# Designed miniproteins, single chains, continued (4): the designs that were tried, part 91

Each design is a single chain, and the fold is of that chain. pLDDT is the mean over its residues in the fold that is shown.

## One batch from the design tools (miniprotein)

Design m15147
Fold by ESMFold2-Fast:
Structure m15147 (fold): chain A 98 residues (1-98)
Amino acid sequence: LVEEVERLIEELRRAPPEEIEEIAERILELLDELIEQGADMELVKELMERLVEAVAERAGADEEQREVGRQTARMWVLLKYKKYEEARELAEKAAAEK
């Protein structure tokens, strides 16, 4: 999975503009699968940042936009992991109460 994500990121960097969205969507699906499988948060953050950076570079984004993109990518990963943690805490509490 990780190798597939890295390969798709490299492919996205070389792809025609019309293919960028399709490749990015495939990468996001693979990242979501990695999160569900319990992959390391640091690894997923790195891959997400690399994806956003590749998309920004292809779009000709300014440094300010790239920085915002990286911040958003990190927040997205944190939110995903936090939601899984909160879900587990709620399930454990519900089981203890009833």
Scores: mean pLDDT 74

Design m15148
Fold by ESMFold2-Fast:
Structure m15148 (fold): chain A 70 residues (1-70)
Amino acid sequence: MIYKLTISNLTEEEAEEVKKIAEALGADVQVEGGTVTVSDRDSERMVELAKEIAKKVGNKASFTFTGELE
């Protein structure tokens, strides 16, 4: 199963920060303007990533967490 965390409504600076956090934890990252999608098979890394992002992004950021069958 692959986990995806989609963060939207980000500034350019927030999107860059999210990308750096996810890459440092070894997750796969896709950036599209104000939206960042992070993918990983490790749910523990995804939880840690979500906690770090929540501390750095504004209250207008939207978080969506999904799991997909492979």
Scores: mean pLDDT 77

Design m15149
Fold by ESMFold2-Fast:
Structure m15149 (fold): chain A 89 residues (1-89)
Amino acid sequence: MERLKVLIAANSKYISEEQAEAMAAALRASGAAAGLDTEVEVKLAEDEKELRAALEEALAATEGELLARFEDRDEEGRLIAAAAVVRVT
């Protein structure tokens, strides 16, 4: 079974700590349903600069192959969340 680590940095102005925990739980459940060993790490940040820094720091601390990066933005282009999916070796 492949081991995946999902790293998420979320903007605390849009996403609460409780919502971030619920999203992480949903991603772990979805991974398990697909037969994947999925680890999820979520960090909250107050602005886009801190959010990007948090994701890059978490990614630099993670050993594996980067499979994908995602950004979620509002209608005005403000960063809501950014995520990276890593295959752990």
Scores: mean pLDDT 81

Design m15150
Fold by ESMFold2-Fast:
Structure m15150 (fold): chain A 76 residues (1-76)
Amino acid sequence: MELTEEQRKRLEEARKRILDVAKKTWEPGKTVRLTEVEIDENGNVVATRTVDVSDPEEEFALIDKAEEVREKAKKL
């Protein structure tokens, strides 16, 4: 399913806020478990993915790196 540019931005901002809250409530030595749901064009759940994050900062770094790659592609 394709999201509008505005919806994609809102989801990315919401994801960053959720990770920020998780980081603030996270205790040292504990992991945060995030579950991602993949939905088809009809709104049916076709896959679920679980990611264990020991440091929410790692997830932020991944998002920032993806953004850098997109920016470099735009400069071409």
Scores: mean pLDDT 58

Design m15151
Fold by ESMFold2-Fast:
Structure m15151 (fold): chain A 107 residues (1-107)
Amino acid sequence: SPQLEEARLELARARELVDRMIEKIKAGEKPSQEEVDELLAEIDRFYELAKQILTPEQQKRLDELYARVKEALERIKKSTDPEEQLKAAREVGAALDEMARILAESA
């Protein structure tokens, strides 16, 4: 499915952004608000594509993961603690990995 492939590509891009953010935090740099907002925008594009191809049951699971991602990204923005920022960024990565598993069920 072309829509499924596009959703996979957007999700892969979001995962790359999270991995870069994790490496930046490990290097002692704080992610900017703009970087967090760009990551959320990429995840939003994925979410819009995914809801067109997922079943209602899969969409409910995706909605729960999307809510967790938004909360974790807000924690990155608000925190000045590198350990909390790293924990939150890893939670985003784990949620994106779960989203990828939901997409795999649709193949």
Scores: mean pLDDT 88

Design m15152
Fold by ESMFold2-Fast:
Structure m15152 (fold): chain A 70 residues (1-70)
Amino acid sequence: SPEQELKEHVLELARDGMEKLIEAVRKGSISKEEAIEYLNDYLNKLKKEYPDLSEELDALYDEAVAEIEA
């Protein structure tokens, strides 16, 4: 359905954004603290716009934070 396609698209964009932040930390372009702050702002905006995706977005956030902190 169009709704399922939209959800998959939003989650793919979220994953791409999170992976880019993880890579930026790995390359030393930003600090871990800066990356987590940006990620928090980004995730909060997405959860406000797509509240039905909050659980999936929180799971992606937890995975990204774990990778950044590792």
Scores: mean pLDDT 83

Design m15153
Fold by ESMFold2-Fast:
Structure m15153 (fold): chain A 64 residues (1-64)
Amino acid sequence: SLEELVQEFLEKARPLQSELDELDKRINKATPEQRAQLEAERRKLVDKLSELTDEFNKKIEELV
């Protein structure tokens, strides 16, 4: 069902969103020399979240 797919997505996305929030806080407090490394880590998390979103959208398409 759609509700089950939404719940699965949220359960998987929440930990990644929390990690992004913490990385953003660290980036805001970081020195310029630390920022490049932290921004690279942020990009990896964004990529993972994007993959989850793509998977979720494909599963929704299969419901209709």
Scores: mean pLDDT 83

Design m15154
Fold by ESMFold2-Fast:
Structure m15154 (fold): chain A 100 residues (1-100)
Amino acid sequence: MEVKIERREETLTLNGQEVRVRVAKIEIKLPNGEIKYGFAVAAGAEDLSLARGAATWAAGRMINEAKKQGKEVIVESGAATPEELDRVLDEVVNKVIEKA
């Protein structure tokens, strides 16, 4: 199994608070030659409700883009404090890979 990951970061200001959004685009090549696509989304904020809202919004955006292209994608999202953001992103990436 070959896995290619492209990572992006975006910072949003929601309700006067900084929210960091990390998106990983995941391409998984299975031993049978099938390619599966996924997105892992993690959002970090001091307010976890705000982080969950941002993660849900970003995940919805990825799903809508996939639908426009007629692609089936696996999308997983998570919310974290800023300190836990990278750990939660790695957990969400693994969830996408496990569902492939």
Scores: mean pLDDT 82

Design m15155
Fold by ESMFold2-Fast:
Structure m15155 (fold): chain A 64 residues (1-64)
Amino acid sequence: SLEELLRRASEIGGVEPEKIREAVRTLLESGVFSEEDIVQFLMREAGLPEELARELVRAVREEL
């Protein structure tokens, strides 16, 4: 679930789940970044594993 993905991302990145959701949503809604760009950003800046980053971006996209 999106909630479980956010919890795992929060544990790794040290940021509240809702702040991660809002950051990913903002990047997706900007229309400037591809989903791949956002995945790479999360891996580089928050240290998320690729699979977790991809699943998180997809799940947030499905909520839009």
Scores: mean pLDDT 85

Design m15156
Fold by ESMFold2-Fast:
Structure m15156 (fold): chain A 62 residues (1-62)
Amino acid sequence: SGAERGGLEVARLVARGAVTAEAGSAAGQYGHQGDADKAREAVLAGGATEEEAERVARATAS
């Protein structure tokens, strides 16, 4: 599901230190709710680049 694909992208960002664990947790919760825009905003707030955040949004929406 999109939530699972989005969660995987978020987990990779957290594992690389690109995003804080707190922001990753928030993005994962929004992804589970199907909210791709809020998942994108959460990883951006956590330190992700716009490109990385767009990948999370696209994965979550898939």
Scores: mean pLDDT 84

Design m15157
Fold by ESMFold2-Fast:
Structure m15157 (fold): chain A 76 residues (1-76)
Amino acid sequence: SSSLQEFIKQLEQKIESLDAEIQKLDEEIAQLEAQLKVKYDPAIEQKIKALQQEKQILEGMRALLQGMISWLKKKL
C-alpha cells in the first residue's frame, strides 16, 4: 500500500540521519585519536571512550530500523 511505502521511506530517512551522526562521531574520534598521538591526555582518552559508546548505541538503533524496513518490504 502507499501508506506502507510512505512509512518505509520515513524509516529510510531516519537511517540516513543516523548514518550522518555516526559519520560525525567517527570524524570526532579520529581527531581526538590524532591529538593523543601528539600528547597523551587521559581526558581525551575518556572522551574517545564516551563517543565510541554513543556510536555503538546509534549503530544498534540503525540495525533495528534496517530490520524493520526489511520486514515491511516483505509485506509489499
Scores: mean pLDDT 90

Design m15158
Fold by ESMFold2-Fast:
Structure m15158 (fold): chain A 95 residues (1-95)
Amino acid sequence: SSMVDQYVRQAIGLIDQGIDILRDSSLSQQQKYNQINQIQDQMSGIAQGLRDMGDTDTQQRVIRASGVIWSGVVLDQDVDQVVQELNRIRDQIRS
C-alpha cells in the first residue's frame, strides 16, 4: 500500500542517517548517543505504523535495524561490520 511504501522510505532514510552517524569520526560518543536516540524514537513510530498496517515482516526488520544501530554505539562494535549488517537489513526492507 502507499502508506507501507511511505514507511519503507522513511525507515531506509533513518537507517542511512544511522550509518552516517556511526561513520562520523568528528562526533563524540555522547553526540552519537543523542542523535541515535532520536532515530530510535522515529523508527519505533514507523514499526508501530507497519504493525498497524499488518506488515509484520517489515516491522521486524525495522526493529532489528534500530537495535543494530543502538548496539553499534553502545557496545563499541566494529563500524564496518555494523554497516554491512544494516545494508543487508535495508535491502530486505523492500527498496
Scores: mean pLDDT 87

Design m15159
Fold by ESMFold2-Fast:
Structure m15159 (fold): chain A 87 residues (1-87)
Amino acid sequence: MMEELNKELRKLQDELNDRIEKASDEQLPALDLLSQALSYLNAGRVDDALIYAERAKKKGEELGDKETVELAERVIELAERLRKLLE
């Protein structure tokens, strides 16, 4: 149910916030894109969230930032699960 997905969304937001506090200046653009993606998910704007999360993943890959790529993939997976429930 939505309650489980909301818990996962909160966990991703907490992990993102922790990562932003520890990030280098070069990592911040990708993390800012993930922050926007999670904001869109909170607003029910799943398609926008997927666009921003995919951009964040690409930025992370370009930087060799495996942790940001893995976080972006988890955001994409959550967005796809939400889309299936909302149709």
Scores: mean pLDDT 84

Design m15160
Fold by ESMFold2-Fast:
Structure m15160 (fold): chain A 113 residues (1-113)
Amino acid sequence: DNEKLARLLPWVGAINRGVPETIDPSTLTKYDLTQFNKILKDASLLLPKSQVKKLANFLLKLVEQSLPHRPELTDEYRTLLENIKTVAVKLGDVELQTRADTLLDQVAKLEEN
């Protein structure tokens, strides 16, 4: 899929240079989180495991930092965290899986408020 590959190319460059500089966790939108979920799904199919792991860890940290500023985005956080957990299980990354589960518990508590 040429469209999926074109969407991933800027992320491959950003991952190889470090963290994408244009993302402020305090200003994330529903659109941003939806795009990150699509990027992670496409990456899990098209990129090497090492790159997928770097992306998943980056997105997890982004959610951790965004939650205190944007608590209303619970549906989008849950969707992204479930996808990160799925990736972690496939990678055999127990630490990433545990961290995703912890954040999913935090999101569930926010939905009760």
Scores: mean pLDDT 77

Design m15161
Fold by ESMFold2-Fast:
Structure m15161 (fold): chain A 80 residues (1-80)
Amino acid sequence: MPGMAEMSLQPEKVTEVKEGDVLEATVEGEGRALAFLMGQDGRFVASGSAEVAPGESATISLTVPKGEKEVQGVVLFEHA
């Protein structure tokens, strides 16, 4: 089973990682949430999405691919 790593998604915060790490983003709000991991070169290396209902939270799991040493988490909400 994939391991769990606690991730607090802060804009511009870089997190040291290794291949196969699973980072969980808990997202709150309304609508479709998109979560991304961005590598040191600014390229998106993993992505996930969840629908969030009003007053609820959703968890998005992102797996670190081979070769990444540092990643930054980004969360966006799509407009309805």
Scores: mean pLDDT 68

Design m15162
Fold by ESMFold2-Fast:
Structure m15162 (fold): chain A 98 residues (1-98)
Amino acid sequence: MKERVNEITLEIGEELQEEIDEKGWDVSDKEVQKEILRKALERTRDRSPALAKYYEGLLYLLEGKYEEAAKLFTEAYRMLGYDVTEEEILEKIEEFKK
């Protein structure tokens, strides 16, 4: 199950990375990051509701809404059968935000 999540995210990431490279987008730009995540969310709706929640969580993360992002990530992981807590996800968010 963890491997399937990584495989799906890699596939979507590869498609988006090709567009990023072709268009010369600056991925450090928050507006560009939001656009990429919005596209990833749209692509995941038909493939995985759990991954759709994950990308929605990343959008909240970029807006600085860490508690909302943590809840969405926790729901996404639990839908995929992982035993995670909101506190664990929130700690990881704080670690990766820096």
Scores: mean pLDDT 71

Design m15163
Fold by ESMFold2-Fast:
Structure m15163 (fold): chain A 62 residues (1-62)
Amino acid sequence: EEEIKKLAEELKKLAESYRQGADNVRANAAKATPEARTSMQKVADNLEKKADEYEKKAEELK
């Protein structure tokens, strides 16, 4: 159980990193061309979904 608890903490850290990545991509998208902005928003959405997945995994581990 302690190792599982450690894994849950690592997954939470990973989720936070992905959320920061999404925020950075969205901030950069504001300065990009319209075509690049569309692609960057999709990347940000994917990073946010990854963060949600890791958070859910961490919750499943307790």
Scores: mean pLDDT 81

Design m15164
Fold by ESMFold2-Fast:
Order: C-alpha cells, then sequence, then structure tokens
Structure m15164 (fold): chain A 63 residues (1-63)
C-alpha cells in the first residue's frame, strides 16, 4: 500500500539522518573542516534520496 511505502521511506530517512549525524561528528573530531563535512553529507543525502525515490516508484508501479 502507498501508506506503507511512505512509512518505510520516512523510517529509512530517519535512519540516514542518524548515520549522517554520527558521520559528521566523527569527521569533525578527526579535524575535517565543517564545509567539507556539509558537502559530503549533502552528496550522500542526495544519492540516498534518489535511491529511495526510485525504490518507492518501483514498489508503487508493482502494486
Amino acid sequence: AAAAIAAAVAAARAQQDKFLASMAKLRLKRGVPQSVIDELVAQIRAINDAMLAAEAARALAAA
């Protein structure tokens, strides 16, 4: 169902946010500049969002 797919996407995004926060904290501790961390987080988020959108579209088309 569309609602179940939306809930799964929301859960995946929440998990990604936790991972990215942990990654940012670790990189900052290791002396990586904040601007580089922000760029890296933005790139990873964009890739993950595209993958989730493609997967959601595929699941909806199959229903």
Scores: mean pLDDT 79

Design m15165
Fold by ESMFold2-Fast:
Structure m15165 (fold): chain A 83 residues (1-83)
Amino acid sequence: SEHRAEAIEYLRKGEEAYEKKDYKEAIEYYEKALEHALKAEDYGLASVIYEKLSEIYEEMGDKEKAKKYKELSEKYRKKALEK
């Protein structure tokens, strides 16, 4: 779907920003990727994006947001396996 393609492109841009340690820009791109992944009902991709958000917040020292996004990643990973 178009939304899945846009999610992948925003995820790529977020990863590039993360490599440059532009964490704010990486979060903004990951949030856009997440919106498109959820619209595509690609819960596996949404799980990956939530994991990326968890990793950034952990690196920034925001342990509460890191935990929240890790739990969301696990939730959507399980949702992706539902028939």
Scores: mean pLDDT 88

Design m15166
Fold by ESMFold2-Fast:
Structure m15166 (fold): chain A 85 residues (1-85)
Amino acid sequence: SLPEELYDYEITLEDEVTGEKKTFTVKGASRDEARALALIYGATAVVEHTTEPESEILREDDDVLEMRLTDPKSGRVIRVTLKRL
């Protein structure tokens, strides 16, 4: 297997309706692992009545992933930001 480069990442979840923010630090993760964790955290935060939120990528580069997750049943919106530290 090719070696993976590991970095520290910050995941921020922002509720666009209430403005509440939660921040998590992930240490020693690959980019793909950090992205998967950001999606899992965001989906878990937004899913109340559905198993699959609607997702929109707002920004994607090597250092930052920003996306919006929407629960189509509740109308809840969570903005997920993954940033390499």
Scores: mean pLDDT 78

Design m15167
Fold by ESMFold2-Fast:
Structure m15167 (fold): chain A 78 residues (1-78)
Amino acid sequence: SAVEKVQKLLAEEGEEAEKLLNEQGFTDEGRKVRELMKKGPGSALEALAMLKKQGKRFPEAGKKADEIFERLKKTALS
């Protein structure tokens, strides 16, 4: 189902975002992003806002937030 596809996407992207942030020393932020993503689409938007905020110090985090948002839109519409 579309719900299952979204949940799987959020779990996978949350883990990848945590690893990306951990590599730059943002371990607490990475953990929180992963936990918010795992909770579902509403919490995922909060996680994306946190990633965009980290983009001011680490541009790749902002890019990752934009990529996840586009994938969420495509998955939700499929």
Scores: mean pLDDT 81

Design m15168
Fold by ESMFold2-Fast:
Structure m15168 (fold): chain A 72 residues (1-72)
Amino acid sequence: MEEFIEKLEKKIKELEEEIARLRAKLEELKAAGAADDDPEVRKLELEIQIKEGMIALLKGIISLLKKLEEKK
């Protein structure tokens, strides 16, 4: 169980790094004059939102797994 939690924590870190890269790309596009309405801007914002949702889900799973271990 602990090894599984460690794998989930590693996945969260990887997703956070991916989000950082996507945010950097989004900032570059906006700095280059892309409108908030630009399809590429919207696509990056959606990808960031999806990955943030995945992190929230993984954190929820870790919390549940830790609660199950406390009952043993």
Scores: mean pLDDT 81

Design m15169
Fold by ESMFold2-Fast:
Structure m15169 (fold): chain A 66 residues (1-66)
Amino acid sequence: SQGLVTAARTAAELSTDPEMKERLLQAADDVEAGVPGARERAIQAIRETASTLTDEQLLKLSEAVE
């Protein structure tokens, strides 16, 4: 779960979309709080953000889950 929280927060930093930033930060907080469905929402938000990132930004995101 910590890796997912870190990935969501890192994706939020890399995103240029204010709505996506808010969605990713909320998903990270919900995962930490154990909210039902939060893990699935975080994974979906990260995947959507990843499709908009450069290869260099994707590498940064992958490092966040180590």
Scores: mean pLDDT 82

Design m15170
Fold by ESMFold2-Fast:
Structure m15170 (fold): chain A 104 residues (1-104)
Amino acid sequence: DLVKQETERLIEALSEVLRLAGRDDEAENLDLEKYQEIVKAYLEESKKISEERRKNQKVLSIEERVEELLRDALESDAGALAVTLMALAGLEVGLRVVERLRNR
């Protein structure tokens, strides 16, 4: 099942980002059910962020986005998933956050 294989790869990738963020207990306890909860939180938070960015009409630099996402990866489940998805997609911002996490 391709969907199952992709889900397992996403769980492993998220687990790696959580470990890099110093969130080892959460990484070790990350199962399918917990992953689904995080996905739900990510979708709700992404909607809020999109609405806030539209309201503020600010253009963030790559460096400002990296600092924002780095903080979110350290403090929130949704933030850790956002960084994971961006890095897997090869987006510069996500890759730079992962590099910063490795160098902490």
Scores: mean pLDDT 80

Design m15171
Fold by ESMFold2-Fast:
Structure m15171 (fold): chain A 62 residues (1-62)
Amino acid sequence: MIDPGEVAEGMALIEAGVLSAIEKQPVEVEIERRGNEVIATVTITLPDGSVKEVVIRVRMEE
């Protein structure tokens, strides 16, 4: 059976890959599980020192 947490992690990695390709910069992904939620934070540091952050929240079904 499919693990909802694995799906959420996959979605975060896809978004990180797309952002990295668009900005041509490395991205950092932090994944946190809180009860029935998976929270993924994608952080990009641009050459000018500015930071872009995208937060993905997925609620898991029990």
Scores: mean pLDDT 69

Design m15172
Fold by ESMFold2-Fast:
Structure m15172 (fold): chain A 82 residues (1-82)
Amino acid sequence: MKKASQEEIDRVLAEAEELRKKLVEIYNKLPKSSENARKFTAGLLLVIAAEVAAMLGDLETARRYIEQVKELVKELEKEAKK
């Protein structure tokens, strides 16, 4: 079984919270559209999935979800920049 330290779990959870805040901030700056709403919702679900995986001690799965959220944040930031 993959062994995760409490410090590693707490770090991933903190990163997930920061990404959640960033998603909300970016979404507030984006044009109101169904596509942007869908991407925002997908991002929030990925953050929740990362938090759950981290709490279960599966840091590799949690990191994969965190990376997917980061890529989605980049896409949304690019749309906000035009």
Scores: mean pLDDT 80

Design m15173
Fold by ESMFold2-Fast:
Structure m15173 (fold): chain A 61 residues (1-61)
Amino acid sequence: SLAAENAIKHLKSVLKEERERLEEKMQTGSLEEAEKELDEHIRILGERVGLPKEELEELLK
């Protein structure tokens, strides 16, 4: 399960970074586009690791 642990740690890190990037985009302009891009990125990551969107959203809390 080490590979699964590493994948989860990586996913959590990426999702946190995407959330922080969303906050930066709020300062620079298109919040709506930034939110859409973040949502799509989370969806793709969830499909790759087999996690539902709801669990990914919990990781960002």
Scores: mean pLDDT 69

Design m15174
Fold by ESMFold2-Fast:
Structure m15174 (fold): chain A 68 residues (1-68)
Amino acid sequence: SVDELFEEVKKLLEEMVKKGYMSEEEKERAIKSIEEVLSTLSEEEAKQLLTLIKDYLEQEIRKFEEEK
């Protein structure tokens, strides 16, 4: 569901904050931006976007781990 995918995205953003790769303020801005975009999309479009964001965040976390 859209809600499940959005919760997974929020968990990844929270993990980035806990690991010091992102500030709490940056996380809040990202969540707000995603919510604004999701409000303009159909359920199917929202699922596609959230899946893309999730994949991107997982890739970025891996890159940050390589830099440490």
Scores: mean pLDDT 82

Design m15175
Fold by ESMFold2-Fast:
Structure m15175 (fold): chain A 77 residues (1-77)
Amino acid sequence: SLKEKAEELIERARETLEQDRRELARMVERGELTPEQVQQIQKILEAAEEKLKEAERLLKEGKYEEAVETLLRIPER
């Protein structure tokens, strides 16, 4: 069902976002990134978080198709 698909995609997107945040933290810890690179990546992750929250809101409202469409606009790894 569209509901199941939306829930699955939201869960996967949340997992990906958390993993990307952990990778960023590790790269910062290792001194692999400049402050400018950190800021740029944080901006991308923040945009992804906003899209994910919108998709979660649409799912709660029963707007499953719109939730899926919103998730498809979140960049993958």
Scores: mean pLDDT 81

Design m15176
Fold by ESMFold2-Fast:
Structure m15176 (fold): chain A 99 residues (1-99)
Amino acid sequence: MEGFERLREAAENASDDPLIRRLARAHLAAVEAAVEVALDPDDAAARERLREYMREIAELLVELGVYEREEAERITEGLLNELLANAAEGREALERAAA
């Protein structure tokens, strides 16, 4: 997906703050992994990458002082669970539409 690569490059140049650049890259990587999970909810590798990127986002938010660790973990875990549930539901809807 060349679009995600270009967005990643733009994010790296958006700020001189290394933590802000890392946060932007982690968000883009999480979006890419979320798209992979939406296309195949059974892809264990894509699900694990999404989980890892969500953990990285939580750590970066704590390092930036935006959230306390417990709050950052709660927010990212909630979003991860929602994305995984929506991916499974979306695939079922597409399979029904194709039948």
Scores: mean pLDDT 76

Design m15177
Fold by ESMFold2-Fast:
Structure m15177 (fold): chain A 59 residues (1-59)
Amino acid sequence: MPLSREEAEALGRRGAARLAEKYGATPEQQQEVIARATAAKTALEADGAVAGMAVRLGE
């Protein structure tokens, strides 16, 4: 399905949660992961939402 900004943020939050589980990431680091996921989605907004999802799945 198409990725909205909300979905991009949700993927970022899931990535941040995994990072916290694996590495005990701080809230600041978790916010950075979310921000980077959102920025990546924005950078690929023309055609690349699937690429953003693939990056998240690869991590």
Scores: mean pLDDT 63

Design m15178
Fold by ESMFold2-Fast:
Parts: sequence; C-alpha cells; structure tokens
Structure m15178 (fold): chain A 94 residues (1-94)
Amino acid sequence: SPSIEERKAEFLGLAELVIAELRSKGREDAAAQVEALVAEIQAATTEEEFLAKMRELLDFVIAELERLEAEGKATPRDREILEAARRKLAELDA
C-alpha cells in the first residue's frame, strides 16, 4: 500500500481541481473550506487522523457538487469529479 505521504500527494491533485471548479462558480466560501480541510490533511501525522480528515473533505466535496447538480450548474467535468470523490469515499470504507 502507498505511504501516508504518497496518499496525501495523490489527493492534493484532486483537491486543487475541486477548489478551481468551486471558485469558477463563485463558491468562494466552499473553496476556502476545502483549502482548510486540505491543510488539516497535510498536517495529519497518523493514519487514523488522515483517514478521518479525508472522509470529512470527501463528504463536503460530494455535498457541494450535488448542490451544483441540483441547481443545474454542474458541468460534465463536475460530474466526473463527483464520481471520483464518491469512488474514493467508497474505497476508504472498504
């Protein structure tokens, strides 16, 4: 299995895409919340803390993207990010 640091690096790429999409749609408060949760993930020193913060971020991202979809503002790219986040959350719970 990848190290905690390798898993953090992989996840940062997805988080940056989410932040950019939220900002592009004027969801600055949501983008700031994602950045705060990313900082907590980066600061995590135990696997338990890392997984807990990853679940928290994925839950938040899923809720925000589902809200965009409900408002008719979701693009195909937003739906791809939403499905990627859902798959990642399912993997953490397996």
Scores: mean pLDDT 81

Design m15179
Fold by ESMFold2-Fast:
Structure m15179 (fold): chain A 76 residues (1-76)
Amino acid sequence: SEELEKAKELLRQALELAKKYGMTDVARDIEYLLERLEEDPKTVAVELRSLAIYAENLGMTDLAKLLREAVELLEK
C-alpha cells in the first residue's frame, strides 16, 4: 500500500539517523521492525510508538519525529 511504502521510507531515514547518533540498539530495532513491516504492520506500529517515546526521552527529537510519522501512516 501507499502507506506501507511511505512508512518504509521514514523507517530507512530513522535507521540512518540512529546509526549517525551511534545508537546501535535502536538501529537494530528499526532494522528488525522494517523487515516485519509488511507481515505485521499493526504490531510494528505498537513497537515503533514505544521506540519513538524512548528516542524522545533521550532528546533525539528528529529520530522520534520520523518514528511517530511512520506510526501515523501504519495506524491510519
Scores: mean pLDDT 86

Design m15180
Fold by ESMFold2-Fast:
Structure m15180 (fold): chain A 93 residues (1-93)
Amino acid sequence: APPKEVHLIGVISEELGSTEEKAKEAAERAKKIAEKYGVKLHITYVRLEPEEIARLEEISALPPEKAKEELLKLAEERGIRETVEKMLEQIEK
């Protein structure tokens, strides 16, 4: 069955070229699609600093299990750990 709730993270970073406006436009498109399929969409916006981008690049080079642990630690520091855990569960199924 399709999920009744979906969690998304809108990344805002000047270094990645992801502006707040682009993140909001993508979120509005996602909301319209979610409403069409009767799915409740939760969007969390996260602004990433250059140091956090560097940390994400280091995490991406790790083995999958360690990458997951470090990603969840970063998410916890940002107060979005539950959102990231739910997103990972959705991707793993």
Scores: mean pLDDT 71

Design m15181
Fold by ESMFold2-Fast:
Structure m15181 (fold): chain A 87 residues (1-87)
Amino acid sequence: SKEEKLALAEKLVEDANEAEKSGDKVLALHNYLEAASIYEELNQVEKAISAYEKAIEIKESLKDKNPVETEEQIAKDKARIEELKKK
C-alpha cells in the first residue's frame, strides 16, 4: 500500500541518518537513494529532493575513491532533482 511504502521511506531516512552518525557512508547513501526513489514514486516531491540532496552530499564526500564513477552518479542525481523541480 501507499502507507506501507511511505513508512518504509521514512524508516530508510532514519536508518540513513543513524548510518551517517556512525560513519557508515555506504549504508547511508544506499538508504537515502532508496528513500528518494520511494518518495518520488509516491509524488512526495520535496521529500524526494531532500533525500537526493543528502545522497549527493555523501557521494561528494566519497569522490576521492572513485572520482569518475562518483561524478557520473552525482550528475545523474542532480538531473533527477531538476526533473522533480519541474513538477
Scores: mean pLDDT 83

